# Designs tried in a protein design run: designed miniproteins, single chains, continued (2). Part 9

Each design is a single chain, and the fold is of that chain. pLDDT is the mean over its residues in the fold that is shown.

## One batch from the design tools (miniprotein)

Design m4300
Fold by ESMFold2-Fast:
Structure m4300 (fold): chain A 82 residues (1-82)
Amino acid sequence: MSAAQVTALTLRLVGAILNAELGDVEAAIAEAEAVAEAAEELGLEEAARAAREAVEALRAGDVEGAIRALEEAARAVLEAAE
């Protein structure tokens, strides 16, 4: 995984967190789904699962759970950056 790919995924995750905090649930879901798809393509199974959990939490109205899952996804992306 390249530094550019890590940067792109982390920026999308930051965007998803900000949109969730601002109450823009549809934008947060779109960014989290994009991260899940990109993480799956890169073989980042933990990041993809955490991003999918964030989407489910957002759809359930659990903003706190969604932010936690997005933070877990960001950690998994950063840990894979070697």
Scores: mean pLDDT 85

Design m4301
Fold by ESMFold2-Fast:
Structure m4301 (fold): chain A 64 residues (1-64)
Amino acid sequence: DEKIKKIKQQIEEIAKQENLKLTDEEIEEIARLIYERNKSIDDFPKVYAALKIIKIGDELDKEL
């Protein structure tokens, strides 16, 4: 959906700025996990990566 697409774009941008090497599959997975973060999941490592990206995104939000 559109929201997932926005999340993917933010992840890609942050990954490039942070020098993170994420594959398309990882970006999609992280975006989906962020979108569905309202529920608990077992794959904490992927959620952790998403959380790191969210944290970096929070820092970038300071531009506004």
Scores: mean pLDDT 60

Design m4302
Fold by ESMFold2-Fast:
Structure m4302 (fold): chain A 73 residues (1-73)
Amino acid sequence: LTPEQLAEAELALAQMYIALAKQLLSKGDYEEAIETAEKAIELAKEIKEKYPELAEEAEKLIEEAKKIIEEAK
């Protein structure tokens, strides 16, 4: 994998975690929704550090994940 392909894969994985966390939240699985959203935040932070050009997209994912955590509490 090239660095660009790896960056795209990591971003896609973070997006998948957000989607899963939203689905868990909708089902009332609040604890799992929080845990999954936290994983998305950690991955998005790593993306920001490794790929500054994706920082804005990663920040949006962090914001979405934080909203999920707030709704689950």
Scores: mean pLDDT 83

Design m4303
Fold by ESMFold2-Fast:
Structure m4303 (fold): chain A 70 residues (1-70)
Amino acid sequence: SAEEEKYIKNLFDIDGDGKLDEEDKEAIKNFEKIMNLPGKHDGVIDEGVKKGIERLEKQGFDPKKSPHYT
């Protein structure tokens, strides 16, 4: 949903400008590759990225408490 997409954008929006720049997209792309998510590993917030974040949260991982990014 649009709300989920905004939430995930905020997790990767390091500079807080409300936009995904190239650096933010590379972060998403790396997340997709590390998690081996289904779909495209192109730095776009798709259903695979949303499910990956959701899965990590259910396992007790807090994306906002990630050391460098979230």
Scores: mean pLDDT 63

Design m4304
Fold by ESMFold2-Fast:
Structure m4304 (fold): chain A 93 residues (1-93)
Amino acid sequence: MLSPENLKILEDIMEIYRRIKVKKETLENALEELAKKGSPFAKQLLYFVKQGQGDLVLEMIERAVKLIEENDYLGALQVVQDGVTEATKRIFG
């Protein structure tokens, strides 16, 4: 069973993707709007984008969305965890 925290991460990913594809917003603008609404996940991703990891963040979101569309919620969360880990290594390692 997904935790409420994990469910919120997947909901935030779908909203970011919708803002980019439907509202035609940039990745940075979509993340800023969710961060303003109090998403800690969007704040973390925005930090990665500002540190030059925007391409990695966008790839992570697109891959996670494909898995969500296939009803592979655990696979989507694994893609998020791997992407966050990789961004952290590139910025701090």
Scores: mean pLDDT 87

Design m4305
Fold by ESMFold2-Fast:
Structure m4305 (fold): chain A 55 residues (1-55)
Amino acid sequence: MPSEEQIKELEEIERKELARAFAENTEEAWQRAVEVLKEKAASLGIEFKPRFLKS
């Protein structure tokens, strides 16, 4: 399981990216948010699945 520190970092990034995707409300924006979150999780060695997208 990821550390508390890593979880906080991912939560902050998730909030930021989801806010952007929600504001645009397009499939492209949601795909971008997913990609950013997956890339960040991978860099931290964490398996992260977006809760709102089935990707």
Scores: mean pLDDT 69

Design m4306
Fold by ESMFold2-Fast:
Structure m4306 (fold): chain A 60 residues (1-60)
Amino acid sequence: SAREEAERLRGLSLEEAAREAQRTYGLPRDAAEALALLVHTSSLEEAARAVEAARELGKL
């Protein structure tokens, strides 16, 4: 689930979370870094919504 993915990314360092976002969702580096920062600085619910959005972008 997006919540479980957000919790996993929160458990990683900012750099590791960005690298995983690039690999998992196919995001460019700047978008992956933005997602990693958002996941570390926002509520878990907001982080889960951002992960859902990243997942949909990765399908495009």
Scores: mean pLDDT 82

Design m4307
Fold by ESMFold2-Fast:
Formats: C-alpha cells, sequence, structure tokens
Structure m4307 (fold): chain A 60 residues (1-60)
C-alpha cells in the first residue's frame, strides 16, 4: 500500500472536517492506526487542539 496516498487522505479529511470527532471515528473504523493519524497531523502542522481531539475521539 502506498503510504503517501494514505497520508494525503488522512490529512485532507481532517483539515476539511467541520465535525472532526465523527470523521476521526470513521477513520478508526477504516483501520487507520492512531499512531499514523497523529504523526501525519504533526508533520502537517496540526495544532495541539486538533491532536488532542484526534486522540480522544480515537480512544472512544
Amino acid sequence: MEREEVQREVAEKLREIGDKEQRILDMKKAGVSIDDIIEELRKLGASEKEIELVRKSYEK
């Protein structure tokens, strides 16, 4: 699987999200790991608030 494609998809989804919590849960169901999501967001300059939301939503 092409990791660059996965990174792009995750980043685009999260950036455009109005209700981030629901989309993060959707990605969890799709099998995207929390580690991959958080690391990708950090690489793209995501805020602490966004990372915290991702972590909490994924934990749920």
Scores: mean pLDDT 64

Design m4308
Fold by ESMFold2-Fast:
Structure m4308 (fold): chain A 114 residues (1-114)
Amino acid sequence: AVTLTQSPSSVTVAEGSSVTLTSTASGGTVDLFAWYRQRPGEPLRLVALISADGSSRLYAPEVAGRWTISFDAEKSTSTLKMENLKKEDTAVYYSEAVVGTEAYRGSGTTLTVV
């Protein structure tokens, strides 16, 4: 089975700060890594995406220019570098790895911006 290890589980930071989230996949070859935002009462929203070969990279408009997604194929690790954090970035963030035809989701990171 494919497993995603996402870290940190929770983080609280001041507005204007930077945080880095990581997710490492084991048990399969990753084709695509995505990061989703979930706020209470809202559906999952795609905020960043990268293909394993690095040929495709996508950001939601509200994070474009502030956040950077990367993927290290040797480590099977996606990193989401979240710079210039805003109070509206407060949410739970879920990583997702696509392996073949299946998608696997991480356990989530609770981000609080104060």
Scores: mean pLDDT 89

Design m4309
Fold by ESMFold2-Fast:
Structure m4309 (fold): chain A 61 residues (1-61)
Amino acid sequence: SARDRAIELVLKGATAANKGDYEKAIEYLEEAIRLAEDSNPTLAAAARALLEKTKAAQKAS
């Protein structure tokens, strides 16, 4: 389902960010937001929050 793929993408994004691969993390999180935005507002909001933190970490590097 779109929800299950969005959850997988959030986990991949978090893993990529933890490894310092911010470009991949941003890509995964943006895809997760797109898949979740209409069907799961809570998941979309969580993915947006993680995306903001990832972009901030990228700027600090």
Scores: mean pLDDT 85

Design m4310
Fold by ESMFold2-Fast:
Structure m4310 (fold): chain A 60 residues (1-60)
Amino acid sequence: MSPEKAKEAAKQAYEDGSSPESIIKSLKNGGASKEALEAAKKVLLEMGADEKKLDKAVKE
């Protein structure tokens, strides 16, 4: 999955009411690269998600 697709997917899921942690987990399960996960994390942070929760989700 490209970083751009991961950003779009994360933004849409967050707007639809998904938690930032569940979004990151879904992207990981979908085979997203580390670069794609970092791109999704950045978008979620810009949308107001908690950085510490995102860091934990990415590391899990």
Scores: mean pLDDT 79

Design m4311
Fold by ESMFold2-Fast:
Structure m4311 (fold): chain A 75 residues (1-75)
Amino acid sequence: EMEKLEEYAKKAEEALEAGDFETAKEYLKKMGYSEEAAEMLIRMHNSRPDSPPLDPEEQERLEKAIAEVREIQAQ
């Protein structure tokens, strides 16, 4: 289980660096991230100079989602 999760994390990072955001989203979802959380992570990675930074409320929501997923996966 944990080894599989590490593999998915590596593939998600490789896909993000290659610009393959669909593959990155697929692996993030396999890791337990929701579709919305995965899209937010991809958006943060692909941030543009003209894009507004993530709002504190949105960032807090994302961090709570990540913490919840990590708690579930630890069980």
Scores: mean pLDDT 69

Design m4312
Fold by ESMFold2-Fast:
Structure m4312 (fold): chain A 55 residues (1-55)
Amino acid sequence: SPVLQLTIEDFVRLADLTSEYIEKVKAEPEKREEYEKEYDEKVEKLRAERKKELA
């Protein structure tokens, strides 16, 4: 996939989303697939927002 130019703020947000995902999976491992889908959707939204700003 193409590499998007991310800001420092975007990297902080990604780190926060990743930490949230890990903690949720640790608390309820049986919901891993649900949390993974939620994480992927949030990451895709972040990438889409950045792509729109570059256009």
Scores: mean pLDDT 77

Design m4313
Fold by ESMFold2-Fast:
Structure m4313 (fold): chain A 65 residues (1-65)
Amino acid sequence: KIEELKKNYEKRLEKMQALFDKGLEEASKRLTPEEVERLKKIYDSALEATQKIYDFELKREEEKL
C-alpha cells in the first residue's frame, strides 16, 4: 500500500527532524552561534537528501500500479 509507505516515510522524516532539533539545542549550549548555524545547514541538507530519496521511492511505487 502506497499510503502506508508514505506514512512510514513521513514518520521517519519527523523522527529525523526531532533528533536534529535536539542535537541543535544541545550544540547551542556548547558551540558558537556560527558552529550551530553550520551544523543546521548540514542537518537541512541531510533532510533534503532523505526527502528526495523518499519522493523517488514513492514515484516508483505509483508507476508500478
Scores: mean pLDDT 81

Design m4314
Fold by ESMFold2-Fast:
Structure m4314 (fold): chain A 80 residues (1-80)
Amino acid sequence: MPGMAEMSLQPEKVTEVKPGDVIKMTVEGEGRATAFLMDQKGRFVASASGDVPPGESVTIELTVPEGVKEVQGVVLFEHA
């Protein structure tokens, strides 16, 4: 079965993980949000995006791939 470890990431904080972990990132704001996981080498290894309604939060789930030991969460809002 896929591993199910839940955690919340602070932006720019490096977090120790193992492959198959599910990272839940709760994002707030207005507009299109894209969440990324960056590995210990600065490589973007997972991404997911969603639209955040005004006054609400959205949870974006990302799965840690094989070979990744540490992740840093990054969220980008795009409104162009």
Scores: mean pLDDT 70

Design m4315
Fold by ESMFold2-Fast:
Structure m4315 (fold): chain A 82 residues (1-82)
Amino acid sequence: KTAKEYLDEGKKALEEGDYKKAIEYFEKAIALDPNNVKAWILLGQAYAKLGEFDKAIEYYEKALALDPNNEIAKANLEELKE
């Protein structure tokens, strides 16, 4: 499977509320393409859904390290820094 296929499977799991499965798929996507900014954002979103806010923040910060102008990562990070 490609990084994009794992990303798509993870998005489906996230939409279905299976956050643990979503994390597994996003981790597989990142293992194949560690520069995939979208995968880091989605991994952060999955952890946020589990209430793991510190991990979510860490992964959004990784996305911003790769793409400092990423508005989605900035918005998600700002929402969690309360």
Scores: mean pLDDT 84

Design m4316
Fold by ESMFold2-Fast:
Structure m4316 (fold): chain A 95 residues (1-95)
Amino acid sequence: SITEFIDKKMKEIEEAAKKGISPEELLRLMVDAMNEVLKLLKENSDEETYKKGLEILKETARKMFEAYENGASREEIVKLFKEGMEKVKELYEKS
């Protein structure tokens, strides 16, 4: 399910961050995960749910990149990613 996929990706990103990969590579992995979730939403949900999910993840990406540019910690960027992914998960479960 999309819910299981989101949970798996959040865990993979948290584990990658703990292993000390570069912030740039971590951002790439997070963006890739968000794009995969959007593809699944487009294929497995209605147009309204997809559009709302797209808006959540665009805002999440904006906040993550702004935090990165302002020198935020790896932990802060991962927190923003997880908050966005949880919002999409809740959106999908309520749709």
Scores: mean pLDDT 87

Design m4317
Fold by ESMFold2-Fast:
Order: sequence, then C-alpha cells, then structure tokens
Structure m4317 (fold): chain A 95 residues (1-95)
Amino acid sequence: KVEEEIAELRQRMVEALRKAGFSDAEIADVLAALDGHIERIKKAYEKGEKDFENAFLLAEISLTLLTAFSPEARQAGIRMLELVKKKLEEEKKKK
C-alpha cells in the first residue's frame, strides 16, 4: 500500500512538473533530490512510524505540485528542490 502510494505521488509530481513547463532534466533533478527521502519514508512505514520526514516529504510534494500549476511560482519550486538537495546531503553526513 505505501509503495503504491509513493509511486502514485511520484508519477503525479512528474506529470504536474512537465505540464508546468519543467524540462526532463529539471524533473530528473527533482526526483534525485527526493529519492533519499522516499526510501527513508518507506522504511519508517515498515516500522509503523509516522515521523517528521513523512510529513516533510508530503509538504514538499504538495508545494511542488502547487507551484508547478503556477507559472509565476515555477522558480520558487526549483529553489525549494535545491534546498531539499542540501538537506539530504547534510543528513547523509550524519553517519
């Protein structure tokens, strides 16, 4: 169930970004930035946890979809994804 929901969210995000005029390269960058969070969320759900990263990822996806449907907010979405990348890099350095 969780894996199905994550796959659907990923696909909807890709569709929304493409419809908003994001290039395939930009979309790939988005997915790469979120892959670490997606895997972490899957493992948390396997343990039955509803942690901060789940809420954070859902907020990120929701905001990305919202900004993707707003041409004037497209750049804000790109900047948010860059911040997610930096956070994932810092998290990986933790151990």
Scores: mean pLDDT 58

Design m4318
Fold by ESMFold2-Fast:
Structure m4318 (fold): chain A 73 residues (1-73)
Amino acid sequence: AAEFAREAAREAALASGGVMSAEHAEELARGLAGGGLATEEAARRVGERAREAGGVLSAEEAARALGEAAAAG
Protein backbone atom coordinates (compact mmCIF):
# COMPACT_ATOMS: atom_id res chain seq x y z
CA ALA A 1 0.00 0.00 0.00
CA ALA A 2 1.01 3.63 -0.42
CA GLU A 3 1.83 4.15 3.29
CA PHE A 4 4.19 1.16 3.30
CA ALA A 5 5.94 2.52 0.19
CA ARG A 6 6.34 5.97 1.78
CA GLU A 7 7.84 4.52 4.96
CA ALA A 8 10.22 2.22 3.06
CA ALA A 9 11.40 5.11 0.85
CA ARG A 10 11.89 7.46 3.82
CA GLU A 11 13.92 4.85 5.72
CA ALA A 12 16.06 4.04 2.65
CA ALA A 13 16.79 7.73 2.06
CA LEU A 14 17.71 8.29 5.73
CA ALA A 15 20.09 5.30 5.59
CA SER A 16 21.78 7.07 2.61
CA GLY A 17 22.31 10.37 4.46
CA GLY A 18 18.85 11.82 3.90
CA VAL A 19 18.78 11.60 0.08
CA MET A 20 17.95 8.94 -2.49
CA SER A 21 19.47 8.70 -5.99
CA ALA A 22 17.24 8.35 -9.06
CA GLU A 23 18.67 4.84 -9.57
CA HIS A 24 17.89 3.80 -5.98
CA ALA A 25 14.36 5.26 -6.15
CA GLU A 26 13.65 3.40 -9.42
CA GLU A 27 15.07 0.15 -7.97
CA LEU A 28 12.90 0.42 -4.84
CA ALA A 29 9.83 1.19 -6.98
CA ARG A 30 10.58 -1.86 -9.17
CA GLY A 31 10.69 -3.94 -5.98
CA LEU A 32 7.18 -2.72 -5.18
CA ALA A 33 6.07 -3.62 -8.73
CA GLY A 34 7.51 -7.13 -8.30
CA GLY A 35 5.43 -7.49 -5.13
CA GLY A 36 2.24 -6.36 -6.89
CA LEU A 37 2.15 -3.01 -5.05
CA ALA A 38 2.88 -0.83 -8.14
CA THR A 39 3.01 -1.13 -11.93
CA GLU A 40 6.26 -1.47 -13.90
CA GLU A 41 5.38 1.79 -15.69
CA ALA A 42 4.84 3.65 -12.39
CA ALA A 43 8.23 2.35 -11.19
CA ARG A 44 9.95 3.64 -14.35
CA ARG A 45 8.26 7.03 -13.96
CA VAL A 46 9.66 7.36 -10.41
CA GLY A 47 13.18 7.08 -11.85
CA GLU A 48 12.40 9.56 -14.66
CA ARG A 49 10.93 12.08 -12.20
CA ALA A 50 13.97 11.78 -9.93
CA ARG A 51 16.29 12.47 -12.89
CA GLU A 52 14.18 15.54 -13.77
CA ALA A 53 14.68 16.71 -10.16
CA GLY A 54 18.47 16.61 -10.67
CA GLY A 55 19.11 12.92 -10.09
CA VAL A 56 18.50 12.89 -6.33
CA LEU A 57 15.43 13.06 -4.08
CA SER A 58 15.17 14.15 -0.45
CA ALA A 59 13.63 11.65 2.00
CA GLU A 60 10.28 13.46 1.74
CA GLU A 61 10.41 13.59 -2.07
CA ALA A 62 11.30 9.88 -2.24
CA ALA A 63 8.44 9.01 0.14
CA ARG A 64 5.98 11.03 -1.98
CA ALA A 65 7.15 9.52 -5.30
CA LEU A 66 7.09 5.92 -4.05
CA GLY A 67 3.73 6.46 -2.30
CA GLU A 68 2.20 7.85 -5.51
CA ALA A 69 3.56 4.91 -7.54
CA ALA A 70 2.02 2.41 -5.09
CA ALA A 71 -1.32 4.29 -5.08
CA ALA A 72 -1.39 4.36 -8.92
CA GLY A 73 -0.62 0.62 -9.19
Scores: mean pLDDT 76

Design m4319
Fold by ESMFold2-Fast:
Structure m4319 (fold): chain A 80 residues (1-80)
Amino acid sequence: SKIFELLEELKKKYPEVAPLVERMKETVERLEEARKKGDKLEEAKEKLVLMALLEELRYRVGRSPEIEKLVKELQELILS
C-alpha cells in the first residue's frame, strides 16, 4: 500500500506521467500475485518490467523526494 500511496502522490504532482504510474501499479499487483502463486518465471518477468518502468519514470520526472522514496520502496520489493 505504501508503494501505491507514493505512486498516487507522483500522479498528483506530475499528471503527465499518470499513464506510466497506472502501468507501474498494474505491474506491482502482477508481481505480488506471481509471488503468491509461487510462479518464479512470472515474478522475474514482472520485476524486469517494473525496473524498466522505474527508469522511464526517473527519466521523465527527474530528481524529486517522491521519486527517491519510490525508488527505495521498489528496490526493496524487487530484492525481496
Scores: mean pLDDT 84

Design m4320
Fold by ESMFold2-Fast:
Structure m4320 (fold): chain A 55 residues (1-55)
Amino acid sequence: NAKKVLEKKIEELKKKIDELEYQRKNSTPDLQAGYDKQIETYKKKIEELKKEIEN
């Protein structure tokens, strides 16, 4: 079931985002910019996976 595999990947990416957001809040401004980029990348990947499930 391809849908279950995609849903699991989305949940894994959400956990990565939560971890990065936590690290971001406890980081210097220079490091926060790097975390923001990574978080945005994972959020975009989640949206792509959601589109795959909907198609």
Scores: mean pLDDT 83

Design m4321
Fold by ESMFold2-Fast:
Structure m4321 (fold): chain A 61 residues (1-61)
Amino acid sequence: SALARALLQRDLGLSPEQVERLEAFLRENPNPTDEQLEALAKELGLSPAQVRGALEALRKL
């Protein structure tokens, strides 16, 4: 988890708060819908593509 958090901050430019929210979201929603991803992207001020990439990284690491 520490490695995934560091990579998301460094490579995608995400804040610690954004990464924490993404981790919490993935625990609650392991298989999120497109509507859930779009809502989360708006909440965090990210694109849906950035959210998808970050969640993919969190699943693999």
Scores: mean pLDDT 80

Design m4322
Fold by ESMFold2-Fast:
Structure m4322 (fold): chain A 65 residues (1-65)
Amino acid sequence: SENEEKIEELLKKIAEAEKNKDVDKVNEYLKELFEILDELGITKEKAEEVNEKIEKKLKEIEEKE
């Protein structure tokens, strides 16, 4: 879905900004992510999916190193 794709993109950007220690970028992307989740009316299931995607993206960045 469109929202899922955008969430994935933001998670990747957050992971990359975190790797670069760019706190301003991390906060900016987190703000955008929270706005999307807020508009979607987050369920417990969706919150869990987002957490899993964050973990996956962080691990992918670590492995690519």
Scores: mean pLDDT 71

Design m4323
Fold by ESMFold2-Fast:
Structure m4323 (fold): chain A 78 residues (1-78)
Amino acid sequence: GEAAAERTLEELRRALEAARRAETLEEAIGAALRAIGAGVEGAIKLGLKGPDDLPEEVLEALREAVRAALEAMRKVAA
């Protein structure tokens, strides 16, 4: 059952990289949407039954990717 979690982590790492490279508001928003989409799809594929069932690594990777995208949005909007 780990394959879905590994795939989600890989997708979240790509979203984080996209956020860190974002130079425009469109790119930053795109990175945020990619991170959220990867997290949602990952949760569905993992058959989420409750909060305790979500892998901590997946949650942390999602938080990092979204945080980086929000920071990129603030940078380009300033």
Scores: mean pLDDT 75

Design m4324
Fold by ESMFold2-Fast:
Structure m4324 (fold): chain A 90 residues (1-90)
Amino acid sequence: MEEEEAREAAKEALKLAEEAIKLALEALKLGEGKTALRAIAAALQAIGAKFMAELALAGKGSVEMAREALETAREALELAREALEEAKKE
């Protein structure tokens, strides 16, 4: 069960991280200055979550690492969405 939970969390984290990177890139294309910096921050956070998720899926991470990857991916996705919303207002 612990191994299954880690695998499911890691798969979800990977999916959310990839979506966050996509939205952050869109925000970067539209935004300037502070909005562009926020988009970069979101992309970097998402890349970190993706790396952690891939390690967990490779069996090299703990259940805690998979959980942290999922939480980090969710935060990165929210930050990317906020950056994109700000970019659209410019």
Scores: mean pLDDT 82

Design m4325
Fold by ESMFold2-Fast:
Structure m4325 (fold): chain A 68 residues (1-68)
Amino acid sequence: SKEEKKKLILRLIALKLRIIGLEFEIELLKKKIKEDPSKRKELEEEIEKLKKEIKELEEEIKKIEEKL
């Protein structure tokens, strides 16, 4: 239905905005590593967790786009 399609489109927008936010967080963490290299290991582990979340969101986006 048209209503179901609208809900899927809104979900896609929300997921894409979440990915943009996570990519921004990764860039901030990279800057923190440059400012304090002693935190590299812990911050790189956080970056890897955020990258995994992005991949999961990208997979959800693909599944929704296949339904549209």
Scores: mean pLDDT 89

Design m4326
Fold by ESMFold2-Fast:
Order: sequence, then C-alpha cells, then structure tokens
Structure m4326 (fold): chain A 68 residues (1-68)
Amino acid sequence: MREQVLAAEERTLAEAEPLLEELEKEIKELEEKNTKESLRKAAVLYSAKGIIEAEISFIEELRRREAE
C-alpha cells in the first residue's frame, strides 16, 4: 500500500515539473499584456503555482524523513 502511494507521488512530481513550466509561461504572457484583467489572472496563477510548489516540497520532505 505505502509503496503504491510513493510510486503515485513520484509520478505526480514528474508530471508537476512541466505543469510548473507551463504556468510560468502563462504568467509571463499575461504580465506582458499588462491589462487589469491579465494581471488579475496572473495573480491567480501565481497562487496556484505556489500551492503546487508547496505540495512538491512537502512530498520531498516526507521522502527525506523516511529515508533517514
């Protein structure tokens, strides 16, 4: 059971990397448009990116603690 969860987490981490790159690209494009609407959308995407990064850090911390 735990081994299956760890495998799923590793797969999620591998999939998160290209998602983060895509989010950064979208944020940059929205900032370049420099309208009130685009900047508001960029702020929402920044929040989503932060949540994903926090989740990745949490998974990595759990794996580090179990490896020790």
Scores: mean pLDDT 75

Design m4327
Fold by ESMFold2-Fast:
Structure m4327 (fold): chain A 60 residues (1-60)
Amino acid sequence: SEKLKKLKLEALEKGGVDYLMKRYNLSRKEAEELLKKMIELLEKEPDNLIEIEEKVLKEY
């Protein structure tokens, strides 16, 4: 579980900005802000990356 959480965070940090830019047609600034919010939420709720992404996007 801890290793899986670490891998998810590392993958999100390394590829997350480019992923969000391409997936949601966001600017780099918007993608960076969204990614930061997702990482903060993922640290509190590690089990549901997709739900976190959906929640952040709804409030953006």
Scores: mean pLDDT 67

Design m4328
Fold by ESMFold2-Fast:
Structure m4328 (fold): chain A 63 residues (1-63)
Amino acid sequence: PVPELPPEERERQREDEALKLKAIKYANEELKKAPNTLEEQAKISQEVADRYRKEREKREEER
């Protein structure tokens, strides 16, 4: 089993998981709107990745 983490570290892990879930939901919603072309899918994937990365960086910066 994983050793017990400090509350701060555990909160960070939960936030990271929540951000991943938000990114997945966002991707699903955008895919429903876009035509299924490789260009549209690539653009959505890049946008989702950028949003996830930016949100993580923002949270790290705020600490």
Scores: mean pLDDT 71

Design m4329
Fold by ESMFold2-Fast:
Structure m4329 (fold): chain A 118 residues (1-118)
Amino acid sequence: MKKREELRKKALEHMDKALQYLDEAIRVFEEEKKKNPELADEAISLLRRAKQDVERAKQYIESGTEEAIREAQRDVGNAIADVGRALEIMRKISPEGAELAEKAVEHLGEALRYLGEM
């Protein structure tokens, strides 16, 4: 865990898992639009913004500069905040979607932890 490249690899692995769970949560919430269109749309918007932030964080990590790693940490932190807001909205209308979003937050938290050790 102390080698920078190993920490980077672990951070990227957790980001990829988070992206997978975000995509699955978005799919579930697209179906929830049939019952709760306004709340589902807000949650989907937050999850898509979180996905964009994670994708940018991955690009920053590839550059490997200390400044880029700080930007990646900020983007992952922003993604966690957006998913957390979506969770508060969606727990009332999609327990399955909320569980997938919670798994995404767990992986984003691990990615942030590994980035902080770099």
Scores: mean pLDDT 85

Design m4330
Fold by ESMFold2-Fast:
Structure m4330 (fold): chain A 73 residues (1-73)
Amino acid sequence: KVEELVEKAIEESTNEAERRILEYYLSLTKEKSVEEAREEALKYAEKLKEMGLLSEEDFERVKKVLEEVEKIE
């Protein structure tokens, strides 16, 4: 269920940076708790935003997806 939500977000992403962040989150959830995976994925998103690879709107979208995943568990 959690994987389906994130996979759909990946498929609908027009930005490669968004897809990489969400794929990174999925890989982390296999080894870490949802909370820890979310924290690390958000740090990765922040770095991409600082590098100019992710817009503020794209960052907000990624953050909402990660928050929604946490609520499912």
Scores: mean pLDDT 75

Design m4331
Fold by ESMFold2-Fast:
Structure m4331 (fold): chain A 64 residues (1-64)
Amino acid sequence: MAEKLAEEALRNYFLGQGKSQEEIDEALEKARNGEDEELKKLYDTLVKMVEQGLADGAAVRAAR
């Protein structure tokens, strides 16, 4: 469950930066699979925030 909310938060973050849907999908795949260490770290941080009740669709502020 937390991973779904973390993915949504990460998607909203990239949408706010003007990324295309294709770029967002690629970034989410890299974060999920650990193929990009920086994205994986960001994803893991968002999962922790969701688990602590600090994040759902609005988690972007914590990554600021």
Scores: mean pLDDT 70

Design m4332
Fold by ESMFold2-Fast:
Structure m4332 (fold): chain A 62 residues (1-62)
Amino acid sequence: SELMEKLIEALEKWIEEFKDNPELQARLEELLERAKAAKSLEEVLEVMGEAALAIGEHYRKR
């Protein structure tokens, strides 16, 4: 699915963006592996939701 590939690309870019936060980077790398193993778009979207929450927490804690 083209959408699944684009979402995985977005997650890879987020990992690069947060290289200065090793805890967040490790979490996003774990989520990237789950996204790559996903069998459906729904599973990838759930991973993207978890990534968004982790990124949101990063900005809240500063």
Scores: mean pLDDT 84

Design m4333
Fold by ESMFold2-Fast:
Structure m4333 (fold): chain A 60 residues (1-60)
Amino acid sequence: MLTPEERRVLALMAQGKTDEEIARELGLSVEEVRKIRNRILEKLGAKTDKEAFKKAGEMA
């Protein structure tokens, strides 16, 4: 299951935010956002952002 931090990053990604925009919004570095993104993809078994959004939607 996704952590609250991972859910926040996923929600911003689903809104079309870039890594740079998410980093600015959450006070993180771009590299930290990329690490969180990779962790989300791993936890959801997704290979792409689109696949992650689809899997998260199927879980709702």
Scores: mean pLDDT 78

Design m4334
Fold by ESMFold2-Fast:
Structure m4334 (fold): chain A 72 residues (1-72)
Amino acid sequence: HMAQLEAERAQAEADRKGGENIAKTLKEAFDRGSYEKAAEAARIAAQHHADGSPERAKVLKETADELEKKAA
C-alpha cells in the first residue's frame, strides 16, 4: 500500500516537473516571439497532456492564462 502510494506520488511529481519544464521553454519563446503565440502554444500543450498527465496539463494551462493576460 505505502509503496504504491509512494510510486503514485513520484509519478505525479515527475508530471508536474515535466509541465514546469515545458512552461519554462514556452516562456523563453516570447523573448523571440509574442506573448500571444506563447500562450497559444501553452494551451495546445495543456490540451495534449490533459488525459495522460493532469498535473502537467494544469501547469501548462496556468502558464497559458498568465501569458494571455500579458498579451492583452
Scores: mean pLDDT 72

Design m4335
Fold by ESMFold2-Fast:
Parts: structure tokens; C-alpha cells; sequence
Structure m4335 (fold): chain A 75 residues (1-75)
């Protein structure tokens, strides 16, 4: 389930396994995007945080902006 994938990503992130966390948050986003926009935005927010930890500022900014747009649509 999407929540299981998201939680797996969070666990990997907490262990410093940033690159390994990416596919879990990406998959969680794909499963959430049409069902739960708030959770989809949270998956994008976590992707932004992961890319910040990896030093990829451009991708971090992109995912932060995408998360904000999803939250605006959910409101």
C-alpha cells in the first residue's frame, strides 16, 4: 500500500540511506496523487528533503514547489 511505501522511505531516510529512499517516495506519490493530494504533497516534500541531503538544490527546489502546488489544490 502507498502508506507502507512512504513509511519504508521514511525509515531509509532516518538511516541516512537517502538515495535508497527516493524510489519509495516516488512510488508513494504515484499511488497517492489521485486519491490523497495531501499525502502526495508529503511524498514530494520528503523527496525535496532527500535531494537537499544529497546536495541537489535544483531538484530539492523543484519538489518543494510541486508539494506547495499540490497543497494549494487540496485546499
Amino acid sequence: EADELYNKGVKLYSQGKYEEAIPYFEKAYELYKDVDPEKAANAYRMLATVYEKLGNEDKAKEYREKAIELLKKAQ
Scores: mean pLDDT 84

Design m4336
Fold by ESMFold2-Fast:
Structure m4336 (fold): chain A 81 residues (1-81)
Amino acid sequence: MFEEIYEKAKKAVEEGKKEEAKKLILELVKLAAEAYEQGDYEKAAEILEKVAEIAEKLGDEELAKEAREAAELLRKKAAEA
């Protein structure tokens, strides 16, 4: 499911639809939070990596950095679990 939202977000960025891309980023962040609450740290990290890619393409370097750092922490937590 999140893969479909990620593909839509990439297309929105390519088409210059910044507001649509931002809404799709928020949907991905929500899905990452839901995965985290379920203990699926691998899935949460994967989704946040996708958020970072889209944010970078939009020029939102702060969000891209935050998403990458969160994904790295979650990947470490998944490896230790």
Scores: mean pLDDT 83

Design m4337
Fold by ESMFold2-Fast:
Structure m4337 (fold): chain A 55 residues (1-55)
Amino acid sequence: SEAKEEAKKTIKKYIPELSDEEIERIIKNAEEGTFSDEEVERIEKLLIENGVREK
């Protein structure tokens, strides 16, 4: 679950406007599809690719 907590902090950092509920929803979706950190990281990349991240 460390990967999930890391992803949660990372998502919050890149998307400061995102509420805890939104973050939980994203993580919950990954948990339903997969429980591995691979999916967690994948979600992070998707957020970055969508232009949510400043980079």
Scores: mean pLDDT 63

